Designed miniproteins, single chains, continued (3). Designs and how they scored, part 21

Each design is a single chain, and the fold is of that chain. pLDDT is the mean over its residues in the fold that is shown.

## One batch from the design tools (miniprotein)

Design m8701
Fold by ESMFold2-Fast:
Structure m8701 (fold): chain A 90 residues (1-90)
Amino acid sequence: MGISEKALHAETLASLALARVGILKSKGVELPEEVVEQAEEVARLAEELARLVKELAENPSEELRREVEEKARELEEAARRLLELIKKHE
């Protein structure tokens, strides 16, 4: 999987996880604090990844490629954690 594919995969998982949180909130479900905090972390990491991807596109470097890969990994792990928390509380 290439850098763009890794970033897209992480962003897709994050979007799905955050969409589930949004649907639950729209139905008036009161979410546990741990779910809210994890959703905020996923949103923060997604914003950081988007910034790094933009920087990599404008200034290609091996260092930025490694930072994008690491941030994509962190975002994927955080999104998976959020999905597990949602499942635990359903």
Scores: mean pLDDT 83

Design m8702
Fold by ESMFold2-Fast:
Structure m8702 (fold): chain A 99 residues (1-99)
Amino acid sequence: SEEEKRIEKLVELVKEIAENIKDAEKVEELIREISKITDPSLSDEEKNKIGREVSERVNKEIGNTEESNFALTLAALGINHEVIKAEEIEEILKEAEKL
């Protein structure tokens, strides 16, 4: 189904963010790709459902790591269609390091 393909692509993009977490410019590009494949008109409930399914699949495939948790946090910005620049991503990562 189209929804399954979308979730699979979102999982792939989150894994790519985790692998490239030190590259803020690459992370910005990946967040933009997440926004392109998600519908901005979705309700908060539908966005939360997508976020939960993506999180569960990422945890199953690569485990619950610091990098995967950072990547999921950044991916949520893309799903919510937040406009984030590399400089802002660097600040988010600094804040996440304290968790």
Scores: mean pLDDT 80

Design m8703
Fold by ESMFold2-Fast:
Structure m8703 (fold): chain A 74 residues (1-74)
Amino acid sequence: NAGAEAARAGAERAGREFGEEVPAGKAGQMSSDLAPDEAAANAANLGAARAAAIYGEVVPWKKAADEMEREAAA
């Protein structure tokens, strides 16, 4: 699933930039930039928003990746 791969790659990029905990919005943005299409970009942003709602605006990048991947797979 290219959308899920983009979500993981974007979250990993955010983790490299900000460390273990990342702004959820930045993880969503980086994943959207890597997304193959608008639907995958929307899924990444929706997953990042969900991670922020659950964990707060600053979230472990792996948790952001998990939520964005779930949204891309749904």
Scores: mean pLDDT 80

Design m8704
Fold by ESMFold2-Fast:
Structure m8704 (fold): chain A 90 residues (1-90)
Amino acid sequence: MLDEVIELLREALRHLEQGDVESARETAERALRLLEEIAQRHPHPFVEDAIDEVREALRHLEQGDVNSAIADLRRAITLVERAKEEEERS
């Protein structure tokens, strides 16, 4: 499931780089829903931080701040990748 979240966040980032804000928003919302489901079953600080970053990205998109949304999504990807690495080590 964390791999699916990383893929969705990368897809949202790609859509923003192509100027497709609507597809990016829908894809980021899908990633957020999956992150919230993961956090409910397996709470982890990096997953909770990733949820906050995706929420901020969605707020920035609503405000038309695409550059801030890109930065937020990149940080969310890094946090999910770190959570995955910790899960694979135990």
Scores: mean pLDDT 86

Design m8705
Fold by ESMFold2-Fast:
Structure m8705 (fold): chain A 72 residues (1-72)
Amino acid sequence: DPLAQARALRDRMLASFRELLEALADASPEVKRQIAEQVLADLRAELERLGLSPEQVAALVAEFRREAEALL
């Protein structure tokens, strides 16, 4: 199930992003935002590789962005 794989990937990448932010607690807000954008780009590429539709990719990326922004 590509959607189940996509959700599991999103959750793992979000957990890794949280760990990275903890390791980089003293980094500037600019650097943390740049890291978030790179993780979002990587997530988009992996979701596209799973064969999800553009609309499904956009929705999952938007959800990740919302969660990531809440951590910044």
Scores: mean pLDDT 84

Design m8706
Fold by ESMFold2-Fast:
Structure m8706 (fold): chain A 80 residues (1-80)
Amino acid sequence: MRLSPEAAAALAEALAAQRPRIRAVADSHPDPARATGVMMRALAVAVDTAMEATAAGLSYEETLARLTAAITAVVDEAAA
């Protein structure tokens, strides 16, 4: 599988920006297995979103917006 340069850059930026939020949610879970699950789920969603954006030929800005929304949804669901 190959990411476009735009999708790869957007994925790196989105993960860097969301890292503190993902870590905060993971650290708040008393169960280490659940914490690991949240981190793995966020990463899987981010990769899938970047792959879909690559296939669709999306710009850096569009890919970054989709990645931010997707990661935020996973983090918000895990924090609920």
Scores: mean pLDDT 77

Design m8707
Fold by ESMFold2-Fast:
Structure m8707 (fold): chain A 70 residues (1-70)
Amino acid sequence: EENRQKALEYYRELGKKFAEELSQTPEGRKKLEDILKDLEKRIKANKTSPYEEAFYRGMKEAVEEEEKKK
């Protein structure tokens, strides 16, 4: 319901901010790639909650936007 959509949006924003923070260093970018791969594997295995999937989407969005602006 509406409460669920609001929570999903919150986790998407958290993922975006988390990825932006990690992307500030080469070491952080490597760690972010590992996190994205791990979450992607869990999503494909249907082992994630909708909130974890929203967090993953936010992180991926931030990575794509940062690459596009450079």
Scores: mean pLDDT 78

Design m8708
Fold by ESMFold2-Fast:
Structure m8708 (fold): chain A 78 residues (1-78)
Amino acid sequence: MEWRKKIDEILERLVKEGKITPEQAELLRKMIDEGKPAEEIFEELKKNDPSAVKEVTDEEAYKIFMELWKKKEEERAK
């Protein structure tokens, strides 16, 4: 599943850059697996630790997750 690899790559990068913790990355993967929309996932991350995500612009993070998420949902909706 290519969309999942892209998300894992983004999460790995965020952890490496110190923007989120490994625990937060695992939580985000769980939310993605549960089918939560990208905006909800991003809001939950901000709610739990605003300082972890404040360096990532809402627009940039939202676009990345929405692009990957919509692609997955559209493939399922065929």
Scores: mean pLDDT 61

Design m8709
Fold by ESMFold2-Fast:
Structure m8709 (fold): chain A 70 residues (1-70)
Amino acid sequence: LTSDGRYEDELDYQQNRIQQNPNDSSSYSHLGGILYRLGRIDDSIQYYQRSLQLNPDNRSARSALRSVQR
């Protein structure tokens, strides 16, 4: 199963980073990428959108959001 736990450690790590730095746009965009890989597409979109609310010039989040919503 591809969603069996692969990337769960990375997910926990990024959630901890967000707790320590709640305004870190890059952590939100990275978490969005992990959620997309886990098949949690709706959650990934929400985190990418939050990343862009914190930093509208975050190219990574902007590009990923365009791709995910196709």
Scores: mean pLDDT 75

Design m8710
Fold by ESMFold2-Fast:
Structure m8710 (fold): chain A 72 residues (1-72)
Amino acid sequence: SEEEERLREELEWQIEALLNDPRYKDVKTREDAIRYLKEVLEKQLAEAEKDGNETAVEFLRRQLEILDELEK
């Protein structure tokens, strides 16, 4: 729970950073930022699954789960 709260805060910081970065011109809303992070993490998850890296798979799935909660 404390680790999940810190990970949630880190993801919230990443969302805010994307929204405030003019280099990410297609990220205009909180929903856009979450969508962008999900795409990046889903791609990383697919590669981790191909490599059989179960530790990375578990960590990436946890991050995606938190992003789903933040989207609601």
Scores: mean pLDDT 84

Design m8711
Fold by ESMFold2-Fast:
Structure m8711 (fold): chain A 68 residues (1-68)
Amino acid sequence: SMEEELEREIMNPKDLESHQLRLRASEEVAEEIIKYLKENGSVSTSFENQMEKLRERFAELKKEAAEK
């Protein structure tokens, strides 16, 4: 699924520059998808919980990438 693919990409980046680019792009896309689904009222609790987990992970990895 999209969630599994995004999580796999974030957890196992190929190189630092690619990692940083994917973090930024994925975070932005995830935020847009979350907004759309919340406004449309179509999101499931499971999906919403997974998106929150990814948001937290993006923030953590983005902070780590900025420090490294």
Scores: mean pLDDT 65

Design m8712
Fold by ESMFold2-Fast:
Structure m8712 (fold): chain A 92 residues (1-92)
Amino acid sequence: SIEEKAKEIVAENKKLPTEESIKLYVEKVIETAKELGYEEVAELIRKLAEAEKAGDDETVEELAERLEREYREELEKIEEKLKEELEKKLKE
């Protein structure tokens, strides 16, 4: 999941508090999805993050399943691009 990967990245970099780092990571995922032209994926991820904050577990499960089923390849491309961008910023 996006949160699990955000936790791994935070643990690896140790630069920001966990809550702030997760929020920043989610925002970067949305930005990267839009940059790659995956606007629908960006919107679904935003809605998923909103649902998680609201404690709407049913909506979280529905959106997560839809992303995994319909947009798996797009999610993998977003993840790869995020890793490249993160490495680039760490070198600055």
Scores: mean pLDDT 70

Design m8713
Fold by ESMFold2-Fast:
Structure m8713 (fold): chain A 100 residues (1-100)
Amino acid sequence: SIDELIEEFGKKVKEILLEAGVPEEEAEKYVELLKKGIRTILDDAKKRKLSKEEVLRLLLSLVERAMREFAKKYNIPEEKAKEIIEKAKELAREFAERYV
């Protein structure tokens, strides 16, 4: 189900944030905001009849922007920030591939 895919995505993003040294409470709050953003994109995609490719583009844009802002907020070093962004983008690609 879509809800299970969103929950799985959230758990994997939380793991990335925790490995980066983010406190669990802050990681959970951030993950909930990302889940909300994903649901908004999926709802808009249904109304606009967007292709899987267009949905992937929107998800990648959301995730990259969110992770970049997050890395700056927590003063994560540039090299580690790049790694986190790429890991999160890979998760977004996995999510989009499994989204039907």
Scores: mean pLDDT 82

Design m8714
Fold by ESMFold2-Fast:
Structure m8714 (fold): chain A 89 residues (1-89)
Amino acid sequence: SEKEKRIEELKKNKDISGLLALLDEALYKGDEKLVEKVIEALAELYSETHGLDKEKVLKAMKEAVEELKKEGLVHTKEELEEIRKKEEE
């Protein structure tokens, strides 16, 4: 897909900020498949750049994203719209 091509382009260019921006967009839209693909690309690039174990980096990144969701630091568009609706009562 076009988004998969964008991930490969960003990974080839070692564009960490671009990959993080795409991860934020995927999380906001609730696109779990895209979130998984971006996290995998980040883990691969980070592990290769720093000589770390890819599987361990991938696990740590996935766990970090789930903790951010649990702490309410990451919301989907639908969740943010519900929060706004409650504040506008």
Scores: mean pLDDT 79

Design m8715
Fold by ESMFold2-Fast:
Structure m8715 (fold): chain A 59 residues (1-59)
Amino acid sequence: ADLFIELFEELDPDNSLQVPASEFIEAMTAAGYPVDLADLASREYAGPVDLVRAIERYG
């Protein structure tokens, strides 16, 4: 959970709580998280990733 929060703050410094799905997948993979987790989040969000819901579901 804490690692997801820090990662998402790096992707979303304005704290809008939304990130493009491609940036979310790339950051999750680079941070060493399972690709499946990032891919599932991207498929559920057909646009910008809602970070609050991503943390609730995956973090």
Scores: mean pLDDT 59

Design m8716
Fold by ESMFold2-Fast:
Structure m8716 (fold): chain A 79 residues (1-79)
Amino acid sequence: MTKEQIELFKTILELYKQGKSVEEIVAELREKFGADLTPEDVEELIERFKKTGISVDEALELMKDEEKGEQLLLEIINS
């Protein structure tokens, strides 16, 4: 997994914590990363994240470490 993928997911969590809509998150990802993610893709990632039971703040702390961030993202993708 690349550092860019971790930063992309970190951005999703930060915007979600701010109360941004799925559509606003998609727009920011497109502008910042050129990401080709749909609103449905972002919503699915957020729902999978919620199933982990960890808080957004805990997830963002884990994302500061590339190895821990990669492991968390793999768990979410494979859920």
Scores: mean pLDDT 79

Design m8717
Fold by ESMFold2-Fast:
Structure m8717 (fold): chain A 55 residues (1-55)
Amino acid sequence: SITDVFVAFFRKEAQGASEESLQKARDGFLSSVETFHPEDAAEVAAALEAELAAL
């Protein structure tokens, strides 16, 4: 799913990044999803929040 693609990109960006940088990356990904895949925005938001919380 598109959510899995964004989660994979987020995990790649998480390698060597600070927590602040990851929060900014999450916000950037959500902005992108809202623009191009608004129907998936809530699912992607929940998935990225879970990934951030797991770090």
Scores: mean pLDDT 78

Design m8718
Fold by ESMFold2-Fast:
Structure m8718 (fold): chain A 79 residues (1-79)
Amino acid sequence: PIEEIEKAIEALKAGDIETAIAYAKRALELLEKEHPDALAALAKVHAAIRAAEAGDIETAIKFLEEAKEEIEKYLKEKE
């Protein structure tokens, strides 16, 4: 899910919203399957997808960066 989030951020910075949403949705799918109790990370990815769909690129990037941090924290605790 982290790699997919990083690709989504890169796509948003390049102005490719459609590709960014696809990567964010892939990250969400992987996160829901492997770590369904990572609620903070899931909420941030959902918020990022909604912001990107609304054309709010800055907010979408911010939420994806926050989701990445939450996933990293979650993985350290579950290791």
Scores: mean pLDDT 81

Design m8719
Fold by ESMFold2-Fast:
Structure m8719 (fold): chain A 85 residues (1-85)
Amino acid sequence: MEEELREEVEKEREKREKEIKELEEKVKKLAKEGKIDEAVKLILEYVKKMSKDDNRALALLTTAEALRLIGIVIDIEIEKEKEKK
């Protein structure tokens, strides 16, 4: 029972990591296009959608990765300002 539950959690974690990687590519593209608000909105909508049915471990993973993605958006915006000067 506990071992079976762990296997389901590990499969969902792998699926979540793949979805986060795809989200990261979309977020980077939007940020590079100067659509910072759209990039941040995409991250927040993903967190809202996924957190509704997530167990604690998946919710923590999603939240941590969302914060990392927001950091990436900020870094891209800073680099764009440096390139303009």
Scores: mean pLDDT 74

Design m8720
Fold by ESMFold2-Fast:
Structure m8720 (fold): chain A 83 residues (1-83)
Amino acid sequence: MEEAIKKLEEAIKAIREGNVEEAVEKIQEAVYYALNIKDEEKRELLFEAVKELAKAVRALKEGNKEEAEEYIKKAEELIEKAK
């Protein structure tokens, strides 16, 4: 679980820095670690966070920094619930 959260936090940093390639890579790594989480509720919360960060990446590609930050905030709330 700690590795999945760490990769999601690294993805958030990459999105905020405008690094789309790194953000996508970190999201993919987070998914890989999340698949090994035995707690189904926590795994679901982290997959929901992944979906929100994927939306943030799309907003960033469209130049919508404010929309990207809204999706990041939703992902951060989901990550905190998974802890």
Scores: mean pLDDT 85

Design m8721
Fold by ESMFold2-Fast:
Structure m8721 (fold): chain A 61 residues (1-61)
Amino acid sequence: MSFEEQLKALPSREAAEAAIREHSKEAARGWAKALGGDKEFEEKLLEMLVSVETWVLERLK
């Protein structure tokens, strides 16, 4: 299933926000590992992903 489908199945905004944060964390780890990035790269990418996804979630309300 896509991440979008997972978000639509969640019962509340708070659950969606938690899922977005967890997904962003997993995505940042995956990208850092695939690209040979260090921990600083992973942490910066996580901050960027969380920021973008939170911005999108805010606009949906």
Scores: mean pLDDT 71

Design m8722
Fold by ESMFold2-Fast:
Structure m8722 (fold): chain A 101 residues (1-101)
Amino acid sequence: ASKVEEAVKKIEEAFKKSISEAAELAQKTAFEFLELVGSREVGKALMELRRLAIELDNLYKSSSASQSQIDKQKKKFFDTQKKASELVSAELKKQEERLAA
């Protein structure tokens, strides 16, 4: 399994325990991948994922948030995670191909 696939699985497992734990893990994971990628475009996607993780955690901790609002924010988070995961995987593959040459 790729490092990105392993990270996604860990975040999904964290969501089974706590939205806050999953959001914190997603923030940490996005930052770690930022250090691995040289692409500005991929970096922007990772920063957006980190921003959505912070927003999701804040929304979940808010006593005024409805379940519908939480569900919509989770959907935005997972849609962004999928896009960021695809971009990171492609960039890491390019780096591996350059090192193998």
Scores: mean pLDDT 80

Design m8723
Fold by ESMFold2-Fast:
Structure m8723 (fold): chain A 99 residues (1-99)
Amino acid sequence: MDLNSEEFQRDIDEALLLMAVGVARIMASRDPKLAEVIKEVEEEARRRGLSEEAIRAAVALTAFGVDNSGLVEVASRILSEEELKAALELAREGQEKLA
């Protein structure tokens, strides 16, 4: 009988994104360059008026990479196409600063 599977899947995706952000923050606590880049990504996402979910996606993708297909799929289920593209763009720019 109904677990309301759509609501449950949304809760799981949101929890996975929050977990990825948590790990990204732990990584940043040991890498001052990553910490600085994540702050810049968060500030730019805020300036663009992105949602909290899109800001979280940009932070996680900056730490783990825009080629992390599992994280991109989770973000794509939470975000609009427009916000996903913006988060990926910001994360790619952040990753370029880390190189």
Scores: mean pLDDT 84

Design m8724
Fold by ESMFold2-Fast:
Structure m8724 (fold): chain A 76 residues (1-76)
Amino acid sequence: SDDLVRLGTRYYNQGNYDLSIQYFTQALRLDPNDARGWVGLIRSYVQNGDLDSARRVADQAVSRGLISRRTAQGLI
């Protein structure tokens, strides 16, 4: 999961948001309690222009207690 979070972050920093979304999604499948995966996926959807997916993922992370509502608002 740490390796997948690192790959997601690398592709995010390079502006490849499609690959960033894929790697953060895989990270969450392995460890759905790792807040880094949720934050990374939300940020990647925002940068990719997919605000509906960003809001959906943010609401899921908040409902799971992994990030605060304030943090979710700041990411979108």
Scores: mean pLDDT 90

Design m8725
Fold by ESMFold2-Fast:
Structure m8725 (fold): chain A 96 residues (1-96)
Amino acid sequence: MAELEELKKKFDELVQQSDALIQQLADRYRQAVAAGDQEAVEKLEATQRQVQQIIQEMAQVYKDLSSDPVALLKKLTELVQQMIQLLQETLQELEK
């Protein structure tokens, strides 16, 4: 029980963090397009494709682990953490 509550809280916090990072990437994409920075645009689109792959894995985890809430939240938490790391690394590379 305690593990499930902790996992849910952590998952909710990570989702909020990922939403903020996605917004930062969207803003950076608009800046890159306005500047004609094609290399930055291509890098951001590559990151977006990787994010979509993680989202597809999350959808599969929901399907496969729907009857096990602890395993479901643990796996989703790991995937969101991977997404956050990817988003942070992309933003750092683009700040140059």
Scores: mean pLDDT 83

Design m8726
Fold by ESMFold2-Fast:
Structure m8726 (fold): chain A 86 residues (1-86)
Amino acid sequence: SMEELARLVLESIEEAINSLDLPEEIKRALLLAARGQVARALGDEETAARLAEEALALAATLDPEELEKAEDAVIEKAKPILEEKL
């Protein structure tokens, strides 16, 4: 189901973020962005918009190069975690 897939995706991303040695503010920004995208996929437009707004506001206070590198690292780490859960 979409709900089950969304849960597994979010859990995998959260595990990836927690397993990496990243600054807390970067972890928070990435978690907000991931939760927002999952809410959007599930049709919760209100929650998706709020979380996206919070993520963008926080990201604006961070170094974009550091955030991009962290995003890449999280995706690379989350992919095998998700594959193991599928």
Scores: mean pLDDT 85

Design m8727
Fold by ESMFold2-Fast:
Structure m8727 (fold): chain A 83 residues (1-83)
Amino acid sequence: MDPVVSVGVLFSEPPSEEQVERARELVASLPGVTSAEASAVGRTLLIRATTKDVETAKKVGEQATERLSSMPGVLSASASVTE
């Protein structure tokens, strides 16, 4: 099974549709990401990214967490890899 990176983002206010799509595109643009999907509930955004291998998935999780934490209105971001 292709590994999946799950990135959780907590915003100070519910993210707009534009903020959700911007966050999804940011993750989708990372090297080694084959697909990325985003869903938001209240102030929480979950992004799921598919990668070729576990090593790439870990790297994507680290880069996504760093870049998403720098977005306006983000309080915290964290990533986990499902093998």
Scores: mean pLDDT 82

Design m8728
Fold by ESMFold2-Fast:
Structure m8728 (fold): chain A 118 residues (1-118)
Amino acid sequence: MEKRRKILETVNELLTSELGLPKIPFKIVDEETIEVDGEKWKIVYEDVEKPYFDPEKKELIIRKDEKDPDFTLAHLFAHVLIHKRLGFKPEEEERYDLLARQIAATSYSYVTGKVPLP
């Protein structure tokens, strides 16, 4: 839990700084629930090909056999913050994913001392 908290706090700090926006309040409720700006998001482990973010269901879907679940969660959490501040823009999705992945990788490496594997 503490490692996860530090990673997500770093993601929030770096991403909101990059966007020139105020930090978004969040808290880790339990191992499967994160609250972002008063809204609860569920962490769901499923047999999927790729992890993904579902803003309608407010779910972060991670593979059951994910090698670095904290890195994947950091990446999906960055998408939640981008969605919260900038909204859903299909034409910007590739750009937002690159930003989210870069921020997540930097945050993960800073906290853990490890480089996330692609």
Scores: mean pLDDT 81

Design m8729
Fold by ESMFold2-Fast:
Structure m8729 (fold): chain A 80 residues (1-80)
Amino acid sequence: SKEEKIRKFIRKVAEILEEKGYSDSEIFNTVLLVETLIREAYEKGLSDEEILNLVKELFKVLRPDLTEEVIKAMEEIFKE
């Protein structure tokens, strides 16, 4: 389901941030922002591909060091 994919992706983002040494506060704030973005985008009727591009642009600005790893994880989880 969409909910299971979102939950799995958010957990994976938290794991990636933890492995890179980000603080609990930074992990919490990043996860909250990413989850909010994805949920609002789905509510607006955006496709999985459009949402993936939004997440990619978000990470390029906020966490450029994590962009490639995060997008790879999202592609694997949201693959049909």
Scores: mean pLDDT 85

Design m8730
Fold by ESMFold2-Fast:
Structure m8730 (fold): chain A 89 residues (1-89)
Amino acid sequence: GPAQDAVGAMGLAALNATDEQAKEASIAAHRVAGGGEPGKTRSQAAADVMEAAYNGGPKTAAEMALQAARVSGNPDALKRAEEAYKKAK
């Protein structure tokens, strides 16, 4: 569904990202859900973002994915995030 599509886009955004890029993407995504700074490790930050995406519903998850994809600069992540956002509207 749209929330799973958004989570998949966030995963693509993290693929081949540096630790700094992954950190910035996680912070940007988590803030869309009204969250504070995510966990300090890359894996914990990813877990916090995924939990916020599932709890926020499809529209929030799609907005989170768009922010993560934009920070990542990954065109495949951006395309997938835009498709998730279109379905969530």
Scores: mean pLDDT 73

Design m8731
Fold by ESMFold2-Fast:
Structure m8731 (fold): chain A 64 residues (1-64)
Amino acid sequence: GLEERQLEIARDMRRLIRERGVEAGAREALERYPPSEEQRKILREIGEKLREIGDKFERGELKL
């Protein structure tokens, strides 16, 4: 199902970041796999939640 395609995309994105560095790799990955309007909305919601989680961990032992 869709799960396999999502994992494949995630692996390719990770590889691009590893090979090109965080900024250049992430930029190329987003150009190759542009999110839809619905996906952008979901990503915004996820981003807000990740920011909240990151803040908690930054106050603890984990660093971003």
Scores: mean pLDDT 69

Design m8732
Fold by ESMFold2-Fast:
Structure m8732 (fold): chain A 93 residues (1-93)
Amino acid sequence: AAEDAAIRAEAERYFDAQLEMLKERGLLSDEDIEYARKLFEEKMAEVDAIPEEELQRLAKRTGLSVAAVRRHLYHRAVSEAIDEAIKRNEEKR
């Protein structure tokens, strides 16, 4: 749906903004940014693969709308990708 596309685009913009900020602060190398982008793409694809029926089930359990559940899952993908990239950078140094 158009709303789902807008929610996804919001998460993508937030992710790009976070990567740029972390690069400016010297917390991520170019290799870590590439790793974060690949991991984010993978995690976003996993969210997109969740059946509508499962999203409806999660929405009912949480008292949230399906759109709110989808937004939460996309933002979780952002956070997890960034956290793993930071951890990878710390483990190499």
Scores: mean pLDDT 83

Design m8733
Fold by ESMFold2-Fast:
Structure m8733 (fold): chain A 95 residues (1-95)
Amino acid sequence: RRQLLLEEAAALALIGAAVIKNDMPNLPKEDQEDAKKIAELLEQLAHAASAGNVDEAMRLADEVIKAAEKSKNPDIAKLARTVAESVRRLLEEAR
């Protein structure tokens, strides 16, 4: 069960990163830098979750939420926050 939750957390984080990267070229240049940083954090989160590093993955999820709060694009902010919160919940169950 723990491994399944960690794999689900990693998959969700990677999907979130992919969606943000696909939308990035359509964003104003000012928003592209924030979107890139959020996507990179989501990819790092996926890597940590896949490695079983729950504490590091939780820290990265909190960093994604923090980056989302600073994002000027409301759609990117909402997507990043929703993904990070869902991932954080899966990580809490995986413990």
Scores: mean pLDDT 84

Design m8734
Fold by ESMFold2-Fast:
Structure m8734 (fold): chain A 73 residues (1-73)
Amino acid sequence: SRAIEAALATAELLNSKGHSELAKRVFEAVMGLAEQGREDDAVALAEEVTKLVEEGKFEEAERLVQRALEEIA
């Protein structure tokens, strides 16, 4: 699954930077979107989080993931 691969890659990146709790939340958000049939949105979320993390924008990444989790709930 593209969503599973994207979720794992983004979570591994976050874990490598010491953000293990955010990594778990990203995995939950991406998998939740994929489970709702929104696989393209799930992949896009993982890619956007990866970009923000690479740019050092951890607070923006946290807000993005929180919004996605609220949307899934």
Scores: mean pLDDT 87

Design m8735
Fold by ESMFold2-Fast:
Structure m8735 (fold): chain A 69 residues (1-69)
Amino acid sequence: SMAAAEAGRRAREAVAAGDAAATERYSQLMKEHAIEALVAAGMPREAAEALAERERDDTIADAKRLAGL
């Protein structure tokens, strides 16, 4: 969803800025929006939660790598 993508972008920016509180807030919003979009598209909630958790972890890990952390 566009909301999940925007939250993910904000989370990546927060990681680069060293803002732990913003990283937590925006990565959680990204996860929540992704879960609801996947469930609305017919995915079982357990599968949607697993995919959204992985995407959150990948987003943070990638942002840290790009920031040289």
Scores: mean pLDDT 87

